# Designs tried in a protein design run: designed miniproteins, single chains. Part 81

Each design is a single chain, and the fold is of that chain. pLDDT is the mean over its residues in the fold that is shown.

## One batch from the design tools (miniprotein)

Design m2800
Fold by ESMFold2-Fast:
Structure m2800 (fold): chain A 80 residues (1-80)
Amino acid sequence: SEEEIEKVARGVAIRVRRAALEAFGDTPESQERADRLAEKAEKLTREVLKEMKENGIPLTEEQRADVERALKIAEEEEKK
């Protein structure tokens, strides 16, 4: 569903932001870079998943595992 795609994209964005902050450090400039990178990751993930679904392209086992991890992260953030 579109809602599921949104949750996956959000989960990916959270992962990317966390990784970027760990890599760039805890400065205002680093936080801004992390936010921009997360936003790009969210948009790209949403676009790719939507296009794949519209064209009936199946996910690989590895991609399905990544989707499940992203969904779990999004769900955990919703509980906080």
Scores: mean pLDDT 78

Design m2801
Fold by ESMFold2-Fast:
Structure m2801 (fold): chain A 65 residues (1-65)
Amino acid sequence: MELTLAMAEIVVGVARTLGIEAEVEERDGRITVRLLARTDEQLEIARETERIMRKLGVEAEIEEA
């Protein structure tokens, strides 16, 4: 959905501003945001982001480096 993609892109932009690597992935009409956390602080931010995005109907995946 166009609105869901726009929201995912906004969230990715904010995460990148906070120094967290983030990408939007679209597969078979399903939108997923991937977040890469390198520190405990980034992991906490990524977990909060995932929680918020799930409430908005967007899937999020967190990778730890």
Scores: mean pLDDT 76

Design m2802
Fold by ESMFold2-Fast:
Structure m2802 (fold): chain A 67 residues (1-67)
Amino acid sequence: HMEEEKLRKFYEILQKRGLTISDEELAKELGISVEEVKFLKDVFENRDPSKLPEHLQPLFEELMKKP
């Protein structure tokens, strides 16, 4: 299960460093698995919140509103 704080931190790191940050480095920074990082990158790249738990979908929409 993923908490809102990890989703927010993922987005912040992605905005600062872009998609060129390695999955391993991002997993270490967030304290999640490399597989979870790959999943989150896919969700954000495709802007598809349907793969996220329902309670995280509003947060995803809020984060994607910011440039």
Scores: mean pLDDT 74

Design m2803
Fold by ESMFold2-Fast:
Structure m2803 (fold): chain A 79 residues (1-79)
Amino acid sequence: SSEQERKWAEFEKRLEELMAEYKKKYSDLLSDEEVEKIKAALLTLARQLMEANPSMTAEQLFALAESLLKLEIESIKKE
């Protein structure tokens, strides 16, 4: 639907901005290759969640993606 398409576009835009911010902030921990892998994984998960739960907002999808990204960074820091 046009609503689901707009929701996805909003999520993709916010995720792109978030990944750019984290790439800059954690440039010593994250390579360009790792950033793209994490982004792809979060996009895949968000698509699956949106299909399973069509009532989820772009804000809720983004909050989950941000939480997962924070956990991934903390995991990398402990290695």
Scores: mean pLDDT 85

Design m2804
Fold by ESMFold2-Fast:
Parts: sequence; C-alpha cells; structure tokens
Structure m2804 (fold): chain A 89 residues (1-89)
Amino acid sequence: KAKIEELDGDDEEARKRALKLALRGEAIVVLLQDGKLLVVDASDKEAVEAVQKLLDEGKLKLVPTEDGYLVYYALDPELVKETLLALTK
C-alpha cells in the first residue's frame, strides 16, 4: 500500500507542513486543480516512480506556489489523482 495522503488546500497548517517536508526532500507535493494536494512519501519507491512516470508523460509540471515552493502541478488532475490514489488500495 503506497504512502500517499490527500489534503484539503484550505487546511493552511497541513499544507505548510507538507511543503516543509517537500523542501527537506521527505515528500513530493502534487497540486490538483480543485485546490487539493497529494503528498507522496519520498521513501515510497513505488509512489515516487508513479509520479516520475506522470511527469515523463507530460501529466505533471514543476511550478512555484504563492509561497515560493516548487511543487508538481497536475495538468490532468483526474488521471493523476486516480493513478496515485489507486496505489493506496
């Protein structure tokens, strides 16, 4: 079971915590167009490989947030969400 967490972007404290983990290289943060975040544990090789595949397929891009952090943005949020959350089953 992959270590991926879905967060509400309106939870500012959870969002800031996820972005700090990403800065430390402990997590990968994916922004969804509906304002939600997916937080992928960087130690989970299967989940990290799925993110890399989505990036290689042009389904993700690196973007700066309003806070100046670099995160992945889902260009196809439905496919990205389905692909990554399927790994948690």
Scores: mean pLDDT 76

Design m2805
Fold by ESMFold2-Fast:
Structure m2805 (fold): chain A 64 residues (1-64)
Amino acid sequence: MEEKKKKLDEQLTAIAESMEGVISIENTKRELAEIEALHLTTEEPDKSEVAQALKSLYEEIRKK
């Protein structure tokens, strides 16, 4: 009986975890979307490529 009770407890815990997940998922998704948006908008280009592009532009400006 103890073993059957433990299995039932595990199933109930899994169900409760699933239901709590539904409530918390909305909050988690919102925060994750915010972080994802920040990463997308603040995508850092390769610093080396940026430096090369800037040098190219500087040379063009100097040449006119």
Scores: mean pLDDT 57

Design m2806
Fold by ESMFold2-Fast:
Structure m2806 (fold): chain A 105 residues (1-105)
Amino acid sequence: SLEELIEKIKENPDSYETLLEARRFLREHPEHALEVAKVFYELKNYVGALVALGFVHPQVTALAVSDPAVRNALMGRPPIRPLDLSNPDVQAALGGLKLVLKKYE
């Protein structure tokens, strides 16, 4: 359920296994993508937030695919480096995410 997924994300926000579970859930239930993205965002898991957002706004998430952390997450590969918050492409994607989440509220 959505509630069980959110609880798992809160218990271990940086877990690769939890991100894979979130991706599987959102494939079946894309209507919950913004709520899941918001939870990841509030926990400062920006990779998880962008991956979740990609289920409804793939164009925004695509802006950050130049970053290896985002690219690996979208390919179902484990994290090999942290997200580069100084990358302008990542900043643009996070700006788009913030605007989408603000309109969702």
Scores: mean pLDDT 85

Design m2807
Fold by ESMFold2-Fast:
Structure m2807 (fold): chain A 86 residues (1-86)
Amino acid sequence: SIRDTMQSYINQLINSQNQDQFNQSLSNMSTFLMRQGVDPSDIRFLMSSVRTAFNDNFGTPNQQQSIQQAIDDSVDRNPGLRQYFY
């Protein structure tokens, strides 16, 4: 399902062990959302927010929580994302 696919990408992002894993997971998620017809501006907002959270918190105890918060904030600010992040 769409929800299961998105949860898989979220789990990959929050548990990324290095920049390459993170970049690949982020790329896969953005490609999936583009295929679903999500507005490019909503995707850019989500990608930027998640990338900033990862860069600021990589390798710290806050990595998982900060990425999840960035996703939650992006969904709250961009209603077009809501149906993909139940």
Scores: mean pLDDT 87

Design m2808
Fold by ESMFold2-Fast:
Structure m2808 (fold): chain A 61 residues (1-61)
Amino acid sequence: MSPEQRAADLALIEKAAQEIIETSTNPTVVEYAQKALDAARRGDLEGALGYLLSAAVEEAL
């Protein structure tokens, strides 16, 4: 994966996590989204993606 692609993916995850934090009424979803944001900010793409997926799954329940 290119450094540009990784940076773009991290930025997209940050944006998605921020939107979820602002729009979700489910505290568990917000918790996962906050963890995704923190992971993305430290450059942990795999962790950020995992937490974002967990937030999406919880929101769909």
Scores: mean pLDDT 81

Design m2809
Fold by ESMFold2-Fast:
Structure m2809 (fold): chain A 74 residues (1-74)
Amino acid sequence: SREEVERRAREAMKKGSEAVKKAKPINPDLAAKISQEIGELSRAVRAGDYERAEEEIKKVDELIKQAETELKNL
C-alpha cells in the first residue's frame, strides 16, 4: 500500500541519514552515494512513484549495510 511504502521510505531515509553521518569521516564517497540515493527515494515518494520508491529503498538499505561493514572494520 501507499502508506506502507511511505513508512518504509521514512525508515530508510532516517537510517540512511545516520549512516551518512557515521560514514562521512571514514568514506566520504560512500556517504555521498547514500545521500544521493536518499534524495532519489525522496523524489520518488513525492512523485507518487511507489515502484521506483521500492527500488530506491533497496538501494539505500544495501548502501547502509556497506557502511555498517566499513564502520565495523575500523
Scores: mean pLDDT 87

Design m2810
Fold by ESMFold2-Fast:
Formats: structure tokens, sequence, C-alpha cells
Structure m2810 (fold): chain A 113 residues (1-113)
């Protein structure tokens, strides 16, 4: 994922914060969802809201880099990054949202800035 890819993702989340909040609420209401099911819900929403197929495939590749364990950890951190962006939508910059996404895709806990 390039910085331009991450900016595209961040802008889509910020512009559609209400839909991402609904997605997070749906995921939390269904703790029996498998990793593939949860991932498909996230990627389907990003695609619906205008993230390119090329960026969607790069997200999959990044999450599964290092296997299933890394995919699980990174998806969890991606959901936390999205939650932080949504909760702070009125005060967070696009650059700050990009940094949260960078941390998540690197397998690091997103830190609120």
Amino acid sequence: LTDEDLREIAEVILKNAEKFKQLLDELRANPKLTLPQALDMVLSLLKELGVSDEVIEKIRETLFSGGLHNAFVRLGYLLEAIDLIVKNKDKITVDEAVELLKQAFAGKVPKPV
C-alpha cells in the first residue's frame, strides 16, 4: 500500500463515517463472524464507496502477509483504526487518519493522535 492508496482509504472513511460506524456496530453485534466474513464486510463497504479494485487487492495482500495469524491481528488493528477515525471525524486530519491506517497495516496498535 502506497501513501496515495492509504489517503484514498482515509478520505473514503472520513466522508462516510456514519456507514463505517454502522459496519463496526454490525461486526460487534456478531462475535461469531469468521475472519473471512468480517474482512469481506469491510472490503465490500470500501469498494461500494469508491475504493478501487487495485487498492482492495493490495489491502488483502497486506493483511495476509505472514499468514493467517498476521491477517487476524492486522484486521483487528484495522477495525480499531477505523473506529478511531470515525469517533474523531470532526477533529482528525486526513494525514492523521493515514498514520492510523499505516500502523494497523504494519501490525501495530493504532495510537490516537
Scores: mean pLDDT 79

Design m2811
Fold by ESMFold2-Fast:
Structure m2811 (fold): chain A 94 residues (1-94)
Amino acid sequence: SSEIEEIVEKLKELIKKEAKPEYIPELLEKAELVRNSKSLHEFVQYALLLLIEMAAHSENKEISDKIAQAVEDAIRAKSVEEAFEIIKKFVNEL
């Protein structure tokens, strides 16, 4: 999906910009797991795990807090489709 490709590329750009340098290679590898997801459910699960680690390894407290909030909102979503839209909106805002 071109939409999934765009989300993953934006996540990779965020990782390169905001993550602690020592964690960038590991986080980029995990972004490729998100890209290679086999279903929407798997995409949301891998994306949430990636975002949790990005929040933990961010250089910037404000960015870390925004990522953590997006994770919380997506976890509280009533459907996988709603969680996907929350993740998509988040990456388009940062």
Scores: mean pLDDT 89

Design m2812
Fold by ESMFold2-Fast:
Structure m2812 (fold): chain A 92 residues (1-92)
Amino acid sequence: EEVTVTATASFTAKYDGAIGSLTVLLSDLESGETRGAVVSKPMKKGDVLTATATLTSNKKEVKARFAAFASELKDGKITLLEQRVEEKTAKA
């Protein structure tokens, strides 16, 4: 039996003409195994950027850590929009 953990994060762009960046990290706290996704693109205000990371394990339980970081770069200035860290146990 396999446990699959999926972490999805999204953010809505606050600024026109910025470069949006979203990083999602998913880790098994017991094994140290990590999966990551990074998405970056030019955005307009109101655009939604989404990133998903998936981790599959042959364990009956996975203690997972999710971390998500969202930012926009405009005119050489970086604005941090979202930062989340969450830990959960997933069972098969």
Scores: mean pLDDT 78

Design m2813
Fold by ESMFold2-Fast:
Order: C-alpha cells, then structure tokens, then sequence
Structure m2813 (fold): chain A 101 residues (1-101)
C-alpha cells in the first residue's frame, strides 16, 4: 500500500549512516551485536529520524518473518514512530503486527 511504498522509499533514500547500520546488522554474528545496532536506530528515531524508524521496522519485520521477533516488537516500533512524528511508519508497523498475530 501507500504507507508501505513510502517506508520502502525512505529505506532506499536513507543516509549512508543508516545504510551502514543495516549492513552491520546483516553481518552481526551475536544477539548482543544485533541489539546494539537496533538500540542505535531507536536512539536516532527518538531524535525524530524517520529513516532510522523505517530501518528499525525493516529489521523487526524480517525478525518476525524468521520467527525470531514478536508482533509486540512491531507495536513497540509503532509507538517509536509516533514519537518521531512518522504516522506512515506507525500505521504500517501496527498493520504488520496484526498480520503476524
């Protein structure tokens, strides 16, 4: 849908710093390393970085699809998106949480 397309475009157009964090997440070998990267994205999201919120949602969606995350993780990201003023990412995160419940 339109919200999904908007979030995908934000990922494609993300600053190099966000793209580097996503690459580091893919290369991370431990749960601790993955959590540190997600915490960096959460920190940037709390500062209003919509690219960081989109990146975090992308990670959480993949984790849920792999059976490593929960619908609650997506709902937590929806709250973070709302705090960042990113209504589109918040809406998509809630929709995904419902779909995976």
Amino acid sequence: GSAEELVERRLAEAPEEIKELLEQYKKAKSEEEKEQIKNQLRGRALEGDHHAVAALLHIEKEEVEEGKGTPQDLLDTAILAELAGDEATAELARKLAEEYS
Scores: mean pLDDT 85

Design m2814
Fold by ESMFold2-Fast:
Structure m2814 (fold): chain A 77 residues (1-77)
Amino acid sequence: AMSRKEILQQQIATVQAWIKEETNPKIIELLQKALDLLQQALASTDISQQKQLFRQAVLYEAGATLLRIKDYLDKKA
């Protein structure tokens, strides 16, 4: 099983890679918010706070994914 620190570091790397490849400024904004929350979670010493920050980051990542789908569909119309 991966440690919490390893999971957070892996997720930070994933979001950073997505930001680097993304051109939609609205999606980049949501990903930047997710990245900030993940970095705060990594810096936190409170397990409960880490979990809450991670959950919030995941919601922003989900929002970015939904916007990507919408952007793709809008470009096909």
Scores: mean pLDDT 84

Design m2815
Fold by ESMFold2-Fast:
Formats: C-alpha cells, structure tokens, sequence
Structure m2815 (fold): chain A 81 residues (1-81)
C-alpha cells in the first residue's frame, strides 16, 4: 500500500542512500510512483548544484538526501488524496 511505501521512506531518510529510496518506489511498478522517483531525483540534483562540490561534507550530503526523501514523501501523501 501507499502507506507502507511512506513508512519505508521515513526509515531510509536518516541515511544518505538515494538509490535505496528509489528502489522502494520502483518496486511497486506504478506510473505515478515513477513520476515521483524522477521528481525526487531532479530535486536531489538541484540541491547538489546549489552546493560547492569541492567542499561538500557528509553532513551536507545527508541534509540534501533527507530533503529529497521528504519531497518524495510529500508527493506520495498528495497522491493518496
């Protein structure tokens, strides 16, 4: 269910593992979930571009990852409505 996907993403957001989050979304083979995956990847890329890659810390990467995962969770909650 959509609630199960949201719960799995909530568990993953404390670790910088965007591929793990994408795998959760892709495992359900839904076109709307595929769109959310693409939007989350674009959000992650946008946030990375705003930082200087020469000085990107693990802490900053975790913050960027968490924001991208939270974005995906928000989109999933909107989809549930």
Amino acid sequence: SLDEIIEELEKLKEKPDLNGAIKVLRSHNDPELRKIVLEAVLKFSELLIKKDPRNLTPEELKEIYKEAVDFAIEKLRELKE
Scores: mean pLDDT 73

Design m2816
Fold by ESMFold2-Fast:
Structure m2816 (fold): chain A 83 residues (1-83)
Amino acid sequence: MKLLSLVLRLPPSVTEQDIRDVVEAHGGEILSLQIVPILNSDDRLAYLAARLPEEAVPALLADLEALGATVRHLEISDVVDYP
């Protein structure tokens, strides 16, 4: 499992539900999703934190880009489970 932290720029055609559906389709769990408006633009910024399988990361990013989202920032780290 990887912890994925993304900042996405969303056109008005892409909804919060579209992002959730894509993450869930790749076996991901959303830890947080915050969508904020951009001043003087119909676009929005999405701050996404999710856990997903490492092998699913490239396909998830490709599907988000296929929706029209632009990846502005990407961080991937290992998920460490402590008892």
Scores: mean pLDDT 82

Design m2817
Fold by ESMFold2-Fast:
Structure m2817 (fold): chain A 55 residues (1-55)
Amino acid sequence: SIEEKLEEMLKKIEEGKLTFEDQLAAYFEVAKVDEEAGIRLAEEVGKAVKEKLAK
């Protein structure tokens, strides 16, 4: 699900293992079945990355 995918990406952010390729792959896997959900996933991951970088 989208929630499971978001949780996976957030865990990678906390571990410092999130790559550009991971972000792109997650977006395309979600967007191919639901483009709006893919955009929402990208926005939520972007917010989490921005908050992490602000610390």
Scores: mean pLDDT 72

Design m2818
Fold by ESMFold2-Fast:
Parts: structure tokens; sequence; C-alpha cells
Structure m2818 (fold): chain A 89 residues (1-89)
């Protein structure tokens, strides 16, 4: 089972991240940060556009939760892995 197991992980021009948020959200604006694994975490990297989509909803222990997906477009591909972090603002 040798499927890219030893390939280096590099950032793409588009990355997605999913997170559960409690309902209701007054403004569903998510600010997305792209961070390098070797860099300072939570640093904003020149993101051109973010789309936020509702993909699921669920009730857990009487609390309504909405799973949202954000897609971020990076200005260029980095030579090291990056992560998209979602923050409600």
Amino acid sequence: MQISDLAPVTASLEQTAEKWYPEPLSDTMAKVYVVSTSGDPLKEAGITYVKVEKIEDEVIDGQKLVKQRATATLPEVTSEPTYVMLFAV
C-alpha cells in the first residue's frame, strides 16, 4: 500500500478546512489563516478569497451545531505544508 506515503506534503493553491460551530451565529464570517509548519502559528498569509459553506447540521445534547467548510485560495504554492485555520469573527 504505497500511495504517496513518502511524498513531501506541499500546500496547494486551494485548501479546505471544516469545523463545527454552535447555532445561532449572528454573522457567519470566518477568517481563515494559513500557517506554515515551520513558521509562527496563526500568522495571516496573503489569502485572496475564502468561501464558507454549510455542509451539515446536527443536534448534540440539545445544542444545535453547524458544520461549515471554508475554501481558501493562496497566492502561490509554498515549499512546505501549510494549514488553513478557521476563526469565527
Scores: mean pLDDT 52

Design m2819
Fold by ESMFold2-Fast:
Structure m2819 (fold): chain A 61 residues (1-61)
Amino acid sequence: SSMELEADRIVLSVLFEGLRNGWSLEEVLARLRERLEAAGFSDELIEASLRAAKKAWQVYR
């Protein structure tokens, strides 16, 4: 639960950074994967977070 909340915060941080800087979805997903891997999250949580980011991105772009 705490790990999922931390991952969600990273997702939102990267999404807002990408929107603010005019990044593509590919750039957002690459940065998100890098940050989640650096934070030591599991592959399962990383893939779930990337999927959530894609869905959120579709709402804004």
Scores: mean pLDDT 85

Design m2820
Fold by ESMFold2-Fast:
Structure m2820 (fold): chain A 86 residues (1-86)
Amino acid sequence: MDWVAEAREAAYKAALETLLKQGVPKEKAEKVAEKIAEAVITSTSNPGLASRILDEAAKENGIPLSVVVDAYSEALKAYADVLLKW
C-alpha cells in the first residue's frame, strides 16, 4: 500500500533535482517541486487542473513555465517508473 507514497516521493525528488540543475534557488525549488508532485498525481484524473497547478506555481515563484514543464516531465517519468515496478 506504500507504492503511492513511493511514487509521489520519486516525482518530488525528480522535480526538485531538475529545478536545482536549471538554477532555481533551493527554497523556491522545494515549493515548486511539491506543486509539481501534486500536479503529477492530479493529471491521472484531471489534466486541466494539473496544468493550472503548474501555471500558478510558475507565476507565484517567478519561474519560467518552460522550466516548470521540464521538471514536470521528469517527475512524470519518475512516477511512471515506480508504477511499473508495482
Scores: mean pLDDT 82

Design m2821
Fold by ESMFold2-Fast:
Structure m2821 (fold): chain A 89 residues (1-89)
Amino acid sequence: SELEEAKKKAEEYKKELDILLDVAQNPLQTPQSKFDEAAKIFQEKLARLQRENPELVQQAGLLIPQLIIKDLENSYKYYEQKAKELEEK
């Protein structure tokens, strides 16, 4: 169902966001496996943003990590809200 797909996407984006935030907050305590997972997420999101808006990525410069975090946060919130709206109908 559309509701189940929206819930699944919200959970997936939340998981990716939490991984990146955990590594950012506790880099010295983060195991290598989590760094590898975060790096894959980061590279995938960066490649997508480069294709969709290369000018924004160029302008971000050293703020690229913040840009990727914000993009993931926006994706999570979008699907969380969509799931709530579908559940209330």
Scores: mean pLDDT 82

Design m2822
Fold by ESMFold2-Fast:
Structure m2822 (fold): chain A 62 residues (1-62)
Amino acid sequence: SDALREAIRDLTARALEQARRLTEEISRAKKEGEGLAQKMLDEGRAFADRATDELTALHKAL
């Protein structure tokens, strides 16, 4: 139904905003981190970027 589709669209938009904030926090932590910590942060950022792209595609499809 349209109501369910709108609810999913709203949840997807909120998930995208959360993913965006996580990506920003990881970027800040990377600037302050060093050694092995930076590598873990780089991997976390790559994951967040992929998740954001997938959620953006899902939101656009809804």
Scores: mean pLDDT 76

Design m2823
Fold by ESMFold2-Fast:
Structure m2823 (fold): chain A 69 residues (1-69)
Amino acid sequence: VDPRLAPLVDSPVNTVERLPNGALVVAREVPAFGVYVALVFGPDGSFLGVVTAPTREEALARARALALA
């Protein structure tokens, strides 16, 4: 894992998924807004984008779509 991403990966509140292409998805709930936010990083650790969704499952699905694009 890229050292810059270690605090996100090691956080117990984050759902972390490594995709087959090497991309990293880090999702967490944002209680203040009642949504889930997922951060998407490329295989090289570059930031690809952020997605939001009302559920964890939807946020992960949208993040996977972005990571595999």
Scores: mean pLDDT 74

Design m2824
Fold by ESMFold2-Fast:
Structure m2824 (fold): chain A 82 residues (1-82)
Amino acid sequence: EEEALEERIKRAQETSLDEIKARYDAGLAWLDAQGASPLSKESLELSYKGDVYIRNGDIEKGLEYHKKAGELGLERSRRLAA
């Protein structure tokens, strides 16, 4: 996933803050329409914050937020499997 991570960083750096916000807003609307759990919404918010940090040049902090989003995604999967 190193190539996928590099592509993700590049995409966030090349994407405008307005577009990052628009993707987050669209994602939230989609999750609300699906009746998604608070964990899914929190994971999306953390990914959004991660992309904002990467776009602003704080790659390390951005990656920390993406790791937290992934951890919540795993927790959601465990709850769905139960």
Scores: mean pLDDT 75

Design m2825
Fold by ESMFold2-Fast:
Structure m2825 (fold): chain A 86 residues (1-86)
Amino acid sequence: KEKLLEEMEKINRETLERLAPAAEAAKKEADEAARKAARLAMFEEMKPAIEEIEELLLEIEDSEELRKSIEEGRARLEASAAALRA
């Protein structure tokens, strides 16, 4: 139960921490094509993390509160991925 929340938060934290330097570099990139390519690469790297969180949701059978927390975690990661594509 608690382990599913910890795993979801770990996936979110590690994914965002790993991508943070690339996101900052993309913001400072003067070449539009290179900046767009960097954002697409970051989005592709986030896709497996989103899928891992979706798999965690499938393991929840009897906790609405836990399911809601993990869904919110997935939504936060999806919002970050969408921002990288914009």
Scores: mean pLDDT 74

Design m2826
Fold by ESMFold2-Fast:
Structure m2826 (fold): chain A 55 residues (1-55)
Amino acid sequence: MSAFDQAVKLLQESVQQKLSTEEIIERLEELAKTSDAAGKSLLENVINWIKKEEK
């Protein structure tokens, strides 16, 4: 499963579980720790997008 597919699944599950933005960011950061360089870059971009939307 690609980092993108894992991120999409995580976001879908987070919406279903009614997780807070903070919890979603934390889970994405944990996923980034186990990802390759390309996956980490992708996940960091997603995290930054979420943080920007929160403001």
Scores: mean pLDDT 74

Design m2827
Fold by ESMFold2-Fast:
Structure m2827 (fold): chain A 91 residues (1-91)
Amino acid sequence: SHMEKLGKELIEEGKKKLEEAEPVLRVADTMRQLGLQGANDQRPEPEEDAINFLNLLKKEKMSPLEAYEKAKKVKEEGERLIEEGEKLLKE
């Protein structure tokens, strides 16, 4: 049915948003907890997610806090889409 297809599409889109936001939120929160203020702070060799996060900060000219807030909104949107899709699949 059309509703089943739409429900699946919303869930898939929501999952993509959560997958995108998760590493950004994790790295940004870790940096904040360790008192790191910027992308150039010296630390042990960064993992792939941390490298991607630093590249995002440079590309978009944003602070770790700004990236965290943006990723948090993406996560909230992803969770909303999944809930909407699940409701459609129950009809």
Scores: mean pLDDT 74

Design m2828
Fold by ESMFold2-Fast:
Structure m2828 (fold): chain A 81 residues (1-81)
Amino acid sequence: EREQLRQGAENTAEAVRKALDAGKTDEVARALEGLARYLESQGFTEAAELFREAARYAAAGDTEKAYELLREGLELLVEAL
């Protein structure tokens, strides 16, 4: 159960890294903004703010910083679940 959540987070991080490596930065930014709005509505405010920052860096083309913030947000989300 907890291990399944961690595996889901790792799978999500890998999918985002592949999309960023493929130059789909605008698509990643839109997806992370959508996820942040959803998480905020569920009460995961800290994770939502990290995903919003990741979206901003992805839109700016800073793929490394976007990925770092995504991983931090996913880690907070797994800890909160």
Scores: mean pLDDT 81

Design m2829
Fold by ESMFold2-Fast:
Formats: C-alpha cells, sequence, structure tokens
Structure m2829 (fold): chain A 59 residues (1-59)
C-alpha cells in the first residue's frame, strides 16, 4: 500500500508533515518541525508532496 506524504511550510516557518493512504483524502498530522530546524529549499507557505511506504519525519 502506498502512503502519500505532504510537507507544508507555515507562515512562521514551521514545517507540518501529514500522511494519507494513496487515493484517500484522510490526511493525518504526523509531526511539526519548528522554524529552528527550517526545511531547506522551501519558503513559508509552500507545500511539497511525496509518496513512499514510510516517510515519517520525526523519530
Amino acid sequence: MEVVARVEIAENGEVVYSVAPAGDPTWTLVARIPKQATFEGLGPGETMTTVGPDAAPAP
């Protein structure tokens, strides 16, 4: 089964990570990464989506 992972950069630079089953709109919040750990390559308000079997952000 494929899992879709979505990364969103909030206005304050916080990174919000969510996952959902492929083809299913049920998004689940997995982790939040504070601005101090800024995600390189993305600006505030930007979003990135990836697909993988286990793309959990936090340990």
Scores: mean pLDDT 59

Design m2830
Fold by ESMFold2-Fast:
Structure m2830 (fold): chain A 62 residues (1-62)
Amino acid sequence: MEITQVSPTGVEVVEGEHVGGGVGPTVEGAKEAALRALERAKKGEYGEYKEGDLYGIGRKRL
């Protein structure tokens, strides 16, 4: 799994063919959002989700 901080409030995680992006009030929150988006993508649940102040997007990498 590859984890990349893309901004102070944004993180992207990549594992195999799945990608999770996350945004939160802190880098730790953004990482949590990104990991949740990745887990959702692995289940075939692509697209955006929101939970409190966390925002994530899961997608399949080509």
Scores: mean pLDDT 80

Design m2831
Fold by ESMFold2-Fast:
Structure m2831 (fold): chain A 74 residues (1-74)
Amino acid sequence: SLPELTPEQREKLNKAKEYILEKYGDELKAAFDADDFVTVSKILRKIYEELKKKFGFSTEEAIQLVLEILREVS
């Protein structure tokens, strides 16, 4: 199970998720639908770096959110 988040951490995660889905969701979904896993990997790397840079996520938090996004778009 994922660790239990504080309300502050949950809000941060929800804001990041909404931002990422609005910015990358359509491109990521299109790449999955096309079985273009090279493009999927490139987009996921951009998401990971942006989560760390823009939202100040730890490596663990960024990986958790990337996995949640993958579950929604795949």
Scores: mean pLDDT 80

Design m2832
Fold by ESMFold2-Fast:
Structure m2832 (fold): chain A 75 residues (1-75)
Amino acid sequence: GEEEETRLAVAAVVAASDVLGSPVRVVEVEHEGNVARALVQSEETGKLYTVEVDAANRTATVYDENGKELGTVPV
């Protein structure tokens, strides 16, 4: 539901902001089972990043546009 999507969006923004050290905005959120993927955009550079939120492992991992892992934080 929208509440779950909002919660996942907040988790993605917090994780991306922590890993990148800069503010981001959510572009899109999708979820399937225990994994959610958010597309976020840097407010400073305009670059796009993917945040994978794994509810089963309670982690969020941030990837750049080439799929390179930039960091993982607990959620």
Scores: mean pLDDT 80

Design m2833
Fold by ESMFold2-Fast:
Structure m2833 (fold): chain A 67 residues (1-67)
Amino acid sequence: MVTLKNPIPADLQPALDAARAALDAATAQLRASTDASPSEIARLVGEILRAIGDIIQLELEGRRRQE
């Protein structure tokens, strides 16, 4: 599990929490999508990748502010 040792700045924490919630929601929807079309699967995968990118960017910004 990826856990940051240093606390995230308070102004970034809500955005990080929102991005993690979006990742969880998109992943749950993909798991429930047994009959999804290829375009719906592609959309959900895109949402997952976007959420992962947002999490990485927010964690990097938090780390950068600690420097």
Scores: mean pLDDT 74

Design m2834
Fold by ESMFold2-Fast:
Structure m2834 (fold): chain A 68 residues (1-68)
Amino acid sequence: APSPKELKAEIMVAFALMMRSLGFSKEEIKAYLVKQGVSEETAEKVAELITSPDGSADEATKLVVEDL
């Protein structure tokens, strides 16, 4: 099973991907991540990955785990 930090990161990234599918902006996704305790720098990188066509959800999750 994933660690508690990994599970939390996976849930946050899954929710951010859902926000993208609902038409939320990169800035709104970044704001959500910051509210969840992610640093502004990491939240910006993760929001960019989630909103980019070439972005990786796995890479985004790793960045969140590292920041938590």
Scores: mean pLDDT 82

Design m2835
Fold by ESMFold2-Fast:
Order: sequence, then structure tokens, then C-alpha cells
Structure m2835 (fold): chain A 74 residues (1-74)
Amino acid sequence: SISDQGQKIIKQLQQLKKQAQSLGTPEAQQLASMIDTVIQDLQDKMRQGTLTPEDVARYQQLVQALQQQLQQLQ
């Protein structure tokens, strides 16, 4: 379901946030804060029942972009 896909994305974002926090740099802390905002936005959409398949696709692309940014900070 869309909700199951949303939960999977939240878990991926939470993992990326933890990785960013572990780096201890100002740039990584900024990235962690941005990831936290994305988690909150996605959780709000899921609570409201407004999450669409297009939203899921965009969040999946965002996860990939955040993974790339995190690799550049390591």
C-alpha cells in the first residue's frame, strides 16, 4: 500500500539522519535537520491520508539525492 511505502521511506530517512548526525560536522548537522523536516512533512501527509503515488516517487528521489549528499560529506 501507499502507507507501507511511506513507512519504508520514513525508515530510510531516519537511517540517513542518524548517519548525518554521526559525522559531527556543521554541514552534516544541517543535512540532518533538513532530513528531519522531510520526515515530519511525510508523517503529516500520512496522518492526513493525503499521500499520493506521485508523492511517494518524489520522496524516493529525495532519499537518493540525500544519500548522494551524505556520501559527499564523508
Scores: mean pLDDT 87

